# Designed miniproteins, single chains, continued (4), part 86

Each design is a single chain, and the fold is of that chain. pLDDT is the mean over its residues in the fold that is shown.

## One batch from the design tools (miniprotein)

Design m14960
Fold by ESMFold2-Fast:
Structure m14960 (fold): chain A 77 residues (1-77)
Amino acid sequence: LPSPPLRVRTLVGVDAPPEERDAKIAEVVEQARKLPGVTGARPAGPDRVEVDIEARDGDEARATAEAVFKLPGAVPE
């Protein structure tokens, strides 16, 4: 592309009891990395995941963010 892609970083909460939180964070990170447009995902504290998104436009970025928020155990912050 002649212009750099739109880059967005978002935080997503993880809805799990404390004893399951590490496993649920790992699941959300793994599933987020499989989504089209996700360039990175990593734990961001005990109950959050940070996701890097690249898209050609705002509509594509929004669709990718919505897909991240719909992952099992993920909740919008």
Scores: mean pLDDT 78

Design m14961
Fold by ESMFold2-Fast:
Structure m14961 (fold): chain A 70 residues (1-70)
Amino acid sequence: AAAAFRAAHAAARDAVVALLREQGAPEEVIEAYRAHAEALTAQALATATPEQLARLAEIFAAEAAAARAA
C-alpha cells in the first residue's frame, strides 16, 4: 500500500511538474509545488490506514492520467 501510494503520488507530481514547465512556470514555483507534494505524502503515510493509502493511490493515478491528457 505505502509503496503503491508513493509511486502513484510521484507519478501525479511528475505529471504536474511537466505541465508547469510546459506552461513556463519559474523553478521557484515548481520547487514550492514539489516541497508541498512531498509534505502531503509524508503526512498521509504517517496518518492514513493501508486502505486509505490504496484509495489515495487510485485517485493520484487518475490525476496523473488527467494531467498527461491536458
Scores: mean pLDDT 76

Design m14962
Fold by ESMFold2-Fast:
Structure m14962 (fold): chain A 56 residues (1-56)
Amino acid sequence: LSAAAKAAKAAGENAKKVGEMLNNPAAIEYGERAKRAGEEGDAEAAKKYLADGGLG
């Protein structure tokens, strides 16, 4: 994975964890999508998911 994709994956994982702690379903969902996009190497899709979820 590129550095950007690795960062996107980490950001998605963190957003999901924070969402779980705050009981925020949107943060959990968009964090998981961002993590998945980062794992697939799509940093732009991950960035958009984080933005859409109010996480970036």
Scores: mean pLDDT 75

Design m14963
Fold by ESMFold2-Fast:
Structure m14963 (fold): chain A 98 residues (1-98)
Amino acid sequence: MELLEKAREALEKAEKDPSNFAKYLQEILTLAIELVKQGRYDEAAELLDRASELARKHPEFRLVAAILQGAADYARSGQRDKAIELLEKAVEEVKKLE
């Protein structure tokens, strides 16, 4: 299965099953990190923008949503190391919400 196909499935599950949002968001973050590592910055940024929009619908994920938007901006500008740093921070924040 392609990374983008996995990302679309994870986003769809996150939207349809809000009780498991933290689990699906971790899957999305893993895929976003892999896209950034492959130099697929625009695709990573688009995925992170959509993940941030979904996270904003959950009050407890508001900080995570802001981190994801920052990571999307760094990915879009090709700032690989900064994007990965923020994505790793997002993973740690999501783990606190489980």
Scores: mean pLDDT 87

Design m14964
Fold by ESMFold2-Fast:
Structure m14964 (fold): chain A 85 residues (1-85)
Amino acid sequence: SSLEERIRRVLEEVRDLLVKSLTDGSNSVESYNRMLQLVRDFLDSLTPEQRREALELMRQRALDRGSVVDALVAGLFELELRKRE
């Protein structure tokens, strides 16, 4: 799969887990931990150049959609990316 397709797929899964962490009180911590692990594993699978491309695509998607949830997802990736710089 293309990098863009991989980014899109991971974004959808992270978005779903973020929403579950905020709305499913009984499983919120589990969903949050799964989300963080998915973000970390995805970034660790990428080169530094691909990590920057992923973050830019995520930010653009959040702007295009006008979505607070997508903006929060982009923020999570940015925070985890900064730990790798």
Scores: mean pLDDT 78

Design m14965
Fold by ESMFold2-Fast:
Structure m14965 (fold): chain A 67 residues (1-67)
Amino acid sequence: MSREEVDREVDLVFEAFREAIRESDKLPNPPSIEEVFRAAAEGYVAMEKDGPEAARKAIRDVLEKAS
């Protein structure tokens, strides 16, 4: 894995994590940090496959199940 590929993956992970935190702040019952991590992981996988809208949907789906 090249350094540029690693940097890109790190950026995607951080983007998914920031989105998961933002979506969790909108919920009436805040999810645990573990559920936020799960949402970020699912969002990252969805981002790699189907792009940012799929990532946001995956994050929301995980967090809604936690609520």
Scores: mean pLDDT 76

Design m14966
Fold by ESMFold2-Fast:
Structure m14966 (fold): chain A 68 residues (1-68)
Amino acid sequence: MSAEERAALSAFLGAALEAAARVLRENDGDWDAVIAWLEEQAAASTDPRQRALLRALVAWLRRERARA
């Protein structure tokens, strides 16, 4: 993966995390709403790299919530 592709994916991840934080605030801290929203964004995405990144983020959030 090129440095430009890495920078673009990093910027996309940052924007996705900022949007997820907004969804969390709008839903009174409901992480299930955030996960559902991220899954909807992944399903709506036509870019396979962005879709993979969003799915990885969902998987990571589910693991973090389950770990304690």
Scores: mean pLDDT 77

Design m14967
Fold by ESMFold2-Fast:
Structure m14967 (fold): chain A 58 residues (1-58)
Amino acid sequence: EPEEFDAEKFKELVKKLNEKFPGQRLTPEQARRDAERLREVFGDSEKLLEYYEEEIKK
């Protein structure tokens, strides 16, 4: 599904973020809510995934 939001990828990214930065404790629910909002604003979950991927890379 071309426009379907990929919550699975998002959950994995949040998990890696928490592993790398154990002080933040970003929950999957929090990340999902942020994703829902950004998806509404940008209409593109790919951009959001790219953002998180870059954060993990740092």
Scores: mean pLDDT 57

Design m14968
Fold by ESMFold2-Fast:
Structure m14968 (fold): chain A 68 residues (1-68)
Amino acid sequence: MEIPEAVLNEIKRVVLEELERYERGELSLEQMKERIRERIRAIGKRHNVPEAVVEETIERVVKGIERS
């Protein structure tokens, strides 16, 4: 399922910001995951992306972090 490139770039920026906070010791792993979920949902709502697509994107991002 395709998400617009502008939305994907915004999601990537959010993920990188939260990863940077985690690396600085400002967030736990669970806090980082929760913040990423909340921020991606906010981006999806702002860009009128269907909720199912937003949740699928969150699952892919979180699984990517957990596998790394």
Scores: mean pLDDT 81

Design m14969
Fold by ESMFold2-Fast:
Structure m14969 (fold): chain A 90 residues (1-90)
Amino acid sequence: SKEEVLEKIKELAKKAIEALRNGDLEAAKKYLEEIAKLVGKEVPELEEGLRETIEKLLETLKTMSPEEAAEAMETFFERLIEALKKLLEL
């Protein structure tokens, strides 16, 4: 269901943020790529744009402290989840 997909995205977002706090950029990248795939299943037109945004974000995050990177990603996911709720009519 759309609700189950959104809950899975929230779970992966939390794991990505925790990976960034621990300085594990590779783990964060894998979780972000899974999120893009899940978004693409429900809203295919957003998948490529989201993948490009994630790649650019990861390049920026490499120059940040783990805490700053985690905070930036929390803000990004809050906005993404709110947008997805509106698009999925949840």
Scores: mean pLDDT 83

Design m14970
Fold by ESMFold2-Fast:
Structure m14970 (fold): chain A 103 residues (1-103)
Amino acid sequence: ELEKAKKAATIVAAAMVGVDKAIEIGVNVLGLSEEEAKELAELGDKFANEMMLNGERPTKEKIVEYAAELFELSEELKKLILEIVESNEDPVEIARKILEAVK
């Protein structure tokens, strides 16, 4: 659960603020390796870009849904992450709250 939450939080960060900042959050806030954070951030960025190219808006809900399917999150964890993401605007604060909620 903790590892899945960290991965989902990194993808959400990438969709919100881009790859470089998501890598920084993944390493410094979520405790991921630089290699893991980069791979996850690139996945989130790619998903958001593909949605935009298809004429769809990458909403917070759709990004969380993508991460939940990719990492097979429980329904409870998906709902928790969605609540945190929708209630907060700062990607660092979002990542911290997700981490604290699953510790």
Scores: mean pLDDT 82

Design m14971
Fold by ESMFold2-Fast:
Structure m14971 (fold): chain A 82 residues (1-82)
Amino acid sequence: MEKHKEELLKKIKEERKKWESSDKSRKLEVFGGAFFGLSEMSRSIAKLDPKGREDSLKIAEENEKLGRKYLEEAKKLREEEE
């Protein structure tokens, strides 16, 4: 009983760790891509609004920065949990 229980607990822990790491890193990759898309959209808005151009470009830079940070975090999670 104890032996069987320990094997099951070990299996559950391993699966949960893999799910948490893989799922989180995958979500971060998706979020990164989405933020790059928002950055592209903000650049398009900057072309249409000369007065708001500086602010729109700043939003584009912040979204690109967030996208890069999400991808960096996803990479670290995969490297740590590989």
Scores: mean pLDDT 75

Design m14972
Fold by ESMFold2-Fast:
Structure m14972 (fold): chain A 94 residues (1-94)
Amino acid sequence: LTAEQIAELLASTTIADLEAQSEALLARVLARHPDAKVVEIDVSDLTPEEAREVGLQAAADMVAGEAAYRLVGDNKRNRYIILSIMTGVLDAAA
């Protein structure tokens, strides 16, 4: 996602919407990998680049069945970046 696309989507997206999407993704991963460890990612203080790196690593771990990730913290941009990467990679891997 580009910075412009993120800015446009953030204008109409709430933290509650992102939490609901994150919980749905967590349930989806655990349905495929019930023994996966649930790991929390605090998104509050990440830069956009760090958020991308975290999202890619989390997506790789989830596809492998090694971990499932719960996002915590009130940073909408970082939640959106990480969730979008995780969802996109999981959908491509399905």
Scores: mean pLDDT 79

Design m14973
Fold by ESMFold2-Fast:
Structure m14973 (fold): chain A 69 residues (1-69)
Amino acid sequence: MEELKKKAERALEAAEKAVEEGNETVARVSIHELKETVKELEKAGDLEFAKKVREKIEEIEKRMEELGF
C-alpha cells in the first residue's frame, strides 16, 4: 500500500515536471505508470487514494491537451 502511494507521488511529480518542460515522452510514460498504479490501488481497496490520483491524472492530461501534446 504505502509503496504504491509513494510510486504514485513520484510519477505525479515526474509527469508535472515533464509537462512544464514540454517533454511529451516523459509525461506520457509517467501517466501510463500512474494509470497502472491506480489499478493496483483499486485492487488493494484504497479507493480514496486511487480517486485522488485519477483526478490528478485528469488535471495533467487536460494541461497536456491545452499545450498541444
Scores: mean pLDDT 81

Design m14974
Fold by ESMFold2-Fast:
Structure m14974 (fold): chain A 79 residues (1-79)
Amino acid sequence: SEEEAKEKVIELLRKLAEEGIVPEELVREAESMKKEGVPFKDIVDNVKAALDRLAALRPELREKLEEAKKEIDEIEKEA
């Protein structure tokens, strides 16, 4: 379901935040968007844009951020 797909993206972001790969603010933003009923595609687009900005700012995390984007792509395919 779309709600399950939204939760999977948020769970992935929480894991990445625990690993220091993404800021906690990105997790809170995604949670807020879900609570407000923002469509899954818009949440995904926002998250992917944030991951791209982070990869540009922190090139050492680029591979891990690209892996995260691929995991999000798989969640999208199953939604």
Scores: mean pLDDT 86

Design m14975
Fold by ESMFold2-Fast:
Structure m14975 (fold): chain A 83 residues (1-83)
Amino acid sequence: SLEASIAALDAWIDEEWARLLTHGPERAKALLEQRIARIEKEVKESEEYIKKNDTPELKQRFERSKVLYEHYLARLEARLAAL
């Protein structure tokens, strides 16, 4: 389910964030900013794929991917704000 995918993503994000913090706040911030830029690009690419693909199955897959990327982006931005 989408909820299960979001829960798994949240667990993974928390583990990755804990690992990044062990390398110091300045490095964590730099890596977080790089990830934010990458995920923003993935969101935009997902939007373009949704527009270009008219098959229901592919469109649904890209819509699901967009939701997951947007959730990831929001979590990354929240972590950056906490630094």
Scores: mean pLDDT 81

Design m14976
Fold by ESMFold2-Fast:
Structure m14976 (fold): chain A 58 residues (1-58)
Amino acid sequence: NDMIKDIIDKLKKTKKPVTLNRLTPSQLDQVIDALKKAGINVKVTGDYMTGNMTITPV
């Protein structure tokens, strides 16, 4: 999934928050797992009811 790779690369390079809209639970799990494997800690915030999520490197 190219979107997940783009998110991970952006977080690694910029160390800035990434806002995602309409992310599925499966896609969120894939992003978090890939970040853990890369040794990057993140904080996930947002409103699951609206589907708007923000991933912030810690």
Scores: mean pLDDT 74

Design m14977
Fold by ESMFold2-Fast:
Structure m14977 (fold): chain A 89 residues (1-89)
Amino acid sequence: SLELILRAIGLVLDFIGLAIDAERAGEERLAEALREVAKLVLELYENEEALEVAEETVLRVQERIAAGDFEGALEVAEEGIERLKELAK
């Protein structure tokens, strides 16, 4: 649906924005993981469960970054990648 497409676009923009911020902070591994989540969201844009996983992931990543916990943010992003890859099968 158009709603799912727009929701996916919003999530991709959120993840790309976080990746830019991470790169500016010198957190290159986190920036790479966030770009990978964005790619998977684009691939799975019609999968509502995948969009829900991505929404949970963006909120948890934002919370970790706000706390200065970049290692925890990376763990959350990598967990999101794993969950999204499972849904792609």
Scores: mean pLDDT 90

Design m14978
Fold by ESMFold2-Fast:
Structure m14978 (fold): chain A 92 residues (1-92)
Amino acid sequence: KTYTNRNDLFNALYVELSNNSDLSNFTFQKDDETKTIYVYRKDYEGPPIAEIVVNDNLTVTVTIINDGTQYNITETNPTKIADEIAKILLNV
């Protein structure tokens, strides 16, 4: 399914990230107001390691908090976006 609504894409992406087996060592927290998903390590109590923002133009930006590196995801399918995010987070 192609999403045309920011809120629908945001909620679908949260579900895909939460169900992605490659991301089992992370937890995700939604902020509906800012359309941001905060990424935490399960084995580390501390601030989020990354922020995932669903933008108004339906692009997804991943920011690694430690070094400020940003990635722009060009995929439009939530499952494929989650797969690309998994590749990014596993290299942090």
Scores: mean pLDDT 82

Design m14979
Fold by ESMFold2-Fast:
Structure m14979 (fold): chain A 87 residues (1-87)
Amino acid sequence: MSPEEIIEEMAKKIKELVPDEEALIEEYKKRMLEAVKKGDLEKLEQIALDLYLKITHRNPDLPQEVKDEIGKIISEMIKKVEEVFKK
């Protein structure tokens, strides 16, 4: 799977959990794709963590289980992208 496909899958999964944040998720997806195209994994991680913090801050009433699932989806995306770049 390409880094671009990994990021698209992450964005799709998060949109299913927080559909009201689709516009925010699409904005951050574009920023992550630009970071990946430049090979900037540190920037990718920073953008991804900022997305998690922004979603959780904007949605304080979101169940903890859903917040944990979003964090897991983001972490798995970062790990998969890093594995592709280490090959």
Scores: mean pLDDT 85

Design m14980
Fold by ESMFold2-Fast:
Structure m14980 (fold): chain A 94 residues (1-94)
Amino acid sequence: MEKAGEIALKKLEPLVEKIKAGELSVEEAEKRGREIGEELLKEDPEAAQLLATSIKGSLLLREGKDVSEVKPLSKEEQIELLGYLGRVMAEKAK
């Protein structure tokens, strides 16, 4: 029943593996995250929106803001949020 989540996880798996192996710089991980965002928007726009909204909600929680105020995200915002996810994962791995 969670096909959208499964597609997103499968696309993120190679990025996570390369970050853990130390093969990607922070900038390369951010770029790869953006590329995954573009791929998700082409293959499953619903999965892209769900993943980007989850990332945005997590950021709002960190800032002490109400997650119920999450508005619909543009395609550009979705790509940027996936790039941000890649950056954060690479920074934590180093």
Scores: mean pLDDT 73

Design m14981
Fold by ESMFold2-Fast:
Formats: C-alpha cells, structure tokens, sequence
Structure m14981 (fold): chain A 66 residues (1-66)
C-alpha cells in the first residue's frame, strides 16, 4: 500500500540517522536518548501520514510522495 511504501522510506531514513548517531556519539546515555527520540519521531510521522491519507485520499497522497 502507499502507507507501507512511505513507512519503508521513513524507516530507511531513520536507520541512516541512527547509524550516524552511533558513529558520532561516544556517550552511551546521550546515544540512547537520541535513538529513543528517533523512535518517537517515527510514531508522529505515522500518525501524520494516516491523517494526510484520510484528508486527501490515498491516490493524492501517493502522487504527493512521487
């Protein structure tokens, strides 16, 4: 579905950011905090995407992602 494709795209971007956090952050407490923040952002992104599909319809949402 269009939402599944969007979630895959967001997850790929998030995994890249987490990789960068792990490469640049030496403090394990700060690293854990930043990784947790990325998970919270993911939940928000999913809610926003579902609301957008409800407002504009799945076809218009798919077009907006292209």
Amino acid sequence: SVLDAYYQQLDAQRQERIKQIKETESDPRVLASKVTAESIIMIGDQIDAELAVKKMGPAAFAAALA
Scores: mean pLDDT 79

Design m14982
Fold by ESMFold2-Fast:
Structure m14982 (fold): chain A 94 residues (1-94)
Amino acid sequence: PSAEEVAEIGLQVMIIAQEVYDLVEEAAPGSPLAAEIRRKMQEAVQAAVAGDIERAIAITREMLETARRELPELAEQIDRLLAKLEELEARYRA
């Protein structure tokens, strides 16, 4: 991908990381899980800003997989975000 496409992918990964944090905080406010996902979101954002898109995707996937396992009521919403993340990873690897 071009530098512009990489920047766009990074931005979209950051949006997904923020969305999964928002979902977890809404479902389990102030929980240790919400704190863990918040830390991972910050790490994913830092990686994306640094241009480490592979790391940003990997951390965001871990957040989504953790949220899906710990909060099964969010499975449908998390699966939609996982599908978006997989599409972004495919575009990045193209």
Scores: mean pLDDT 90

Design m14983
Fold by ESMFold2-Fast:
Parts: sequence; structure tokens; C-alpha cells
Structure m14983 (fold): chain A 81 residues (1-81)
Amino acid sequence: DIEEYVAALREHLATLSPEERRALAAGAKVWLAEHAADLSPEERAIAEALLAVMLEFAPEVASWSLEEAKAYLEAALRKAA
């Protein structure tokens, strides 16, 4: 049930900082672009729905190119290390 996954994700995102929300959305955007061809239609629909929810919490990431999303994710991971 996509609605159940979406509800769980919204609750999780509410516990994250704005920086963590952007990193998660950027990571999901990159992951979906790299793996979309390997997903079933149902898995793709779930992944797209989850990304849409992440973008509600980090709307700036929606306008980023894949290169910008990768650069942000790399910078966030380096800062966390």
C-alpha cells in the first residue's frame, strides 16, 4: 500500500533537519534516475511517490539537475564523516 509507505516516510522526514531532508531527497532523486530501468511498474510507482513526498519537505531539490543533486549529496556525506 503506497499510502502506508507515504505516511511512514512523512513521519520520518518530520524528525530530520532541513539539511538531512535535502540530502535524503537528493539521494532518492539520484537513485531513481540510476535504477528506474531495473524497477517493476509497481516498484517505480512506489519510488516516485516516495520521492514526491521527500520533495514536499525539500522542494528546492525538485529544481536540481542530477549533477547538482549528486554534488549536494557528496558534500553532505563529507560533512557527516
Scores: mean pLDDT 83

Design m14984
Fold by ESMFold2-Fast:
Structure m14984 (fold): chain A 100 residues (1-100)
Amino acid sequence: SAMEAVEEKYKQALAAYNAGKYEEAIELFEEVAADPRASPWLKAEALVLAAHAYLELGKYEEAAEYLERAADELAKGSPEMQAQGEELRKLAAELREKAA
C-alpha cells in the first residue's frame, strides 16, 4: 500500500502533465520526489518530468534546478544511472545560459 500510494501519486502527476496542467503536475511530482518510499530512480523520473513542465511554462532556471536534483538522485544508482545524471547536468547548464 505504501509503494502503491507513491505509484498512484506519480500516475496522477503524469495525468496532470498530459492534460497541460503543468503547475499541478509539478506539485504532484514534488510530492513523489519528497517521499522517502520512492526509489532514487522514481524520484529522478519525477524531477525530470517536473523540469519538462517548467520548460513548458518557459521557466528555464527552475527547469535547470530540477534536472540537477534529478542528477543527484541518479548519482545514488547504477553506473548507467550516474551517466544519465551527468547528461542532465550538461542540459541544466545549457538551460541556465538560455535563462540569462
Scores: mean pLDDT 89

Design m14985
Fold by ESMFold2-Fast:
Structure m14985 (fold): chain A 113 residues (1-113)
Amino acid sequence: SLEDVKETLKQLKEEEERLIEYMKEKPVKEAAELVLLFEERHLTALESLIKKIKDEEVKKKLEEIKKQEEEIIKLAKELLKEENEEEQKKLLEKIIEKEKETIKKYEELIELL
């Protein structure tokens, strides 16, 4: 149902907000591992919604969110390999910025439904 879709999107958004807090509080490598764990789960959920949804505008917005999640995963994998503290900081800041942009896209999509 549409309510079930809204509930799923709200849950994904809330987990993105938790990831930003974890990135501020946890050691860099632990934060990166948590980002990968949650974002890979989010990709699975988004792919399921994209296959099920028939509304083209909603589908397009879900695909845009999925692309942002894929970029965050790429950055988190890079962060796990990075040993230079200044580069770790830059990657972490870039991940946080992309997470904030993703949260806004979830909010926009929830309002559209």
Scores: mean pLDDT 87

Design m14986
Fold by ESMFold2-Fast:
Structure m14986 (fold): chain A 87 residues (1-87)
Amino acid sequence: SALDELEKLLEELLSLTPEERRETARRIAQEFLDAVRAGDLERAEQLFDQLLAMLGHAAVERNDEETLARAQELGRRIAALLEEMRA
């Protein structure tokens, strides 16, 4: 299902999180999944934007281009799934 694929992509995105931010990232991700399951796609998009901003900022600060590129790729795929769920 789209939700199962979303969870799998989200796990991959979380694996890119630095140790010091991992607890916060997992909390935001759980709130995101709860919002998706509740059908609150507006809240889900807001939470997902927060997660991507945190991960992107951390990767840029560390000059980690590979992690940044992978996070952006996963982010685009998750955004596409959210649009499919909205339709």
Scores: mean pLDDT 82

Design m14987
Fold by ESMFold2-Fast:
Structure m14987 (fold): chain A 90 residues (1-90)
Amino acid sequence: MSYEEIKKKMEELLKEGEKAVKEKDFEKAKEILNELGQLLHEMWENNHPIEEIEELAKKIKEFIEKYFPKELAEQYNLILDDFLEKIKES
């Protein structure tokens, strides 16, 4: 999948996530966060530049901080930060 295709898919998932949060469907919102995380892992597995992965991860963090409850946002941001540290060490 190209960077443009991944970015498009991410934007679609972010819209679905916003809708789920507005509907208070946090189970659906968590599923969407898991799909977003999977896209970042697929980028890493397909040898996308670390800078591109960091750009999309930053956008996901901004989405989480904007729409999610603070405790849940902190939890997911820790997972994203841990993933980013691991790929940088490679």
Scores: mean pLDDT 80

Design m14988
Fold by ESMFold2-Fast:
Structure m14988 (fold): chain A 64 residues (1-64)
Amino acid sequence: SALIEELREMIRRGASGEELLAFLRSQGLTLEQLRALFAEVRTTDPALAAALHDVIRLEEARRA
């Protein structure tokens, strides 16, 4: 997935949770889609899962 490769490159370059959230929002991902992606990568890519968890918390905080 081009999206997953881009996220991994951003994480490798030290992107913040805010930068990752801005990118994912620019791609049109919903909170539901972010949670689904987190569930898919939870056991296979811990670094990506941790970054997505932070993104989800930031998006939830923005909506509260």
Scores: mean pLDDT 85

Design m14989
Fold by ESMFold2-Fast:
Order: C-alpha cells, then structure tokens, then sequence
Structure m14989 (fold): chain A 56 residues (1-56)
C-alpha cells in the first residue's frame, strides 16, 4: 500500500544517512576500504528509498 511504501522509503533514507556518517567516521580513522563499503551500502539504500517514494 501507499503508506507502507512511504514508511519503507523513510527507513531506507535513514539507513543511507547512517551509512554516510559511518563512511565519514571510518575515513577519519584511515579505514578506507571499510569507508568505501559503507559508502556503497549508503548509495544502495538511497536508491531503494527513491524507488519506494515513487511508489508512495
């Protein structure tokens, strides 16, 4: 339903923001490979968020 898609969109957007913050923290620690992995997870979650918002 439209409401479920809106909720899922918000969840994936929040996950994307958390992944971005984690990526920044890992970069500051010099953990570049883990930072890159967190960035990719964030990008993936952002794309999922966009799909769900379009369906809502």
Amino acid sequence: TSKKNLELGKIYKDKSEQNRKLSEQLREQGRFDLSDSAQKEGDKNLEKSKVYFKKS
Scores: mean pLDDT 84

Design m14990
Fold by ESMFold2-Fast:
Structure m14990 (fold): chain A 56 residues (1-56)
Amino acid sequence: SAAEVVSEEVEGDVVTVTLRSTDLSALVPPEGENVELLSMSVENGVVTAVYRATRR
């Protein structure tokens, strides 16, 4: 299964990705350096996760 990409914001080499899925295993962090989970919320069985990563 794959997560829905709700949004992808790019600023220089920094990418902020918002993912949504009903399956936690589908919330795969973006590729890059310094990957961090900024927030995670659950509403009506749907998980929304926001990640930030530095890409090359």
Scores: mean pLDDT 77

Design m14991
Fold by ESMFold2-Fast:
Structure m14991 (fold): chain A 61 residues (1-61)
Amino acid sequence: SSEQQVRQQLEQLSEQAIQAIEKKDYKSFKQLLAQIGSLAPQSPESTQEQVQRIAEQMNKV
């Protein structure tokens, strides 16, 4: 249950981070990355998955 909640939160933050990149809002992007990073101790695997997803989108835009 708690892991599912963290995964959902990470997914939502990741979507917002991708949107920030698309809008070239680098300040919001940095804040969102910090929030994603803060969840790493609670869900290292899900955090790494979302970071990889963001990195892939950065390479495409």
Scores: mean pLDDT 80

Design m14992
Fold by ESMFold2-Fast:
Structure m14992 (fold): chain A 93 residues (1-93)
Amino acid sequence: SMEERQRLVEELIATSNRRTRLVLIAHALVQGLPLPEEVLASLSEEERREVAELAELLRRQAEAAANADTEEGRRLAEEAAARMLPLGLEIAA
């Protein structure tokens, strides 16, 4: 059920370390996965900024991959990958 799925998402976020939690939230937002409003409301100003930055990098990574034939597109893709690799993130398909 939707209620069950929301609880599973909350449990995963609660059991992750701070950085992994922010990364999971950013990835979910980019993929259009539903997140409980309470999860987003629980973020501090700094954490909200970090999530927004990570989500933007993921979006730019996808756009850069689509434009891999350009020098700028390749540079952005490499930059995004370098920032996300230490966080255990794979490039969004």
Scores: mean pLDDT 67

Design m14993
Fold by ESMFold2-Fast:
Structure m14993 (fold): chain A 65 residues (1-65)
Amino acid sequence: SYREGAQQALAEARTAIQARDWAGFREAMAKLSEYIARLEAAGDLESAAEFRKQRDQLMREAAAL
């Protein structure tokens, strides 16, 4: 499902931050954004909003490193 895909991409992004793998982080964030768009298109606005919030939090966390 799109929600499972978004959860997996979010987990990959978190792993990449811990590993300081910035290429992997960018790839995971791109996947996450794709799944967020698919959730919005499917009408799952609550899940899309929650994943956007988590994406923005990860961007702030990465910028602080």
Scores: mean pLDDT 87

Design m14994
Fold by ESMFold2-Fast:
Structure m14994 (fold): chain A 69 residues (1-69)
Amino acid sequence: SAAAEKALASLERLLAEGKLTRSNVLAAVGELTRLGEISREDARAIRDAVVAGELSPAEALERLKAAVR
């Protein structure tokens, strides 16, 4: 969807600028979950891993990109 593409493009730009934070990724997970673009199970798994420090922001973005498709 256009909304998912826009959210992911925004995070990719922040990553390229060295400004991607866990907070930015978690906000995008919440938005994509509300829009139905990602399953609740995938959203929870990514959120839990990010909060636990298991995934860096860049790794979380890659997981999120995979989960949207």
Scores: mean pLDDT 85

Design m14995
Fold by ESMFold2-Fast:
Structure m14995 (fold): chain A 72 residues (1-72)
Amino acid sequence: GLEEALEYLRKAGLLAEELGDEEVAELINKAGVALATGRVDLALEYLRKALEKTKDEEVKEYLEKAIEHIEE
């Protein structure tokens, strides 16, 4: 659910920052804020963009898990 989705977004965002992928980290942050404020459609839009931009398999895995927990 929401708690698990936010935890995976936190992990993805931290890893993206550590890798220096500022664009992906920003998109993940925006998705987390949208999700926390009940804007599920907007959160999924930002997460799709993050998935398209990321080149890291671990970031991708965390983002896919976050989407799974959002979609239930």
Scores: mean pLDDT 86

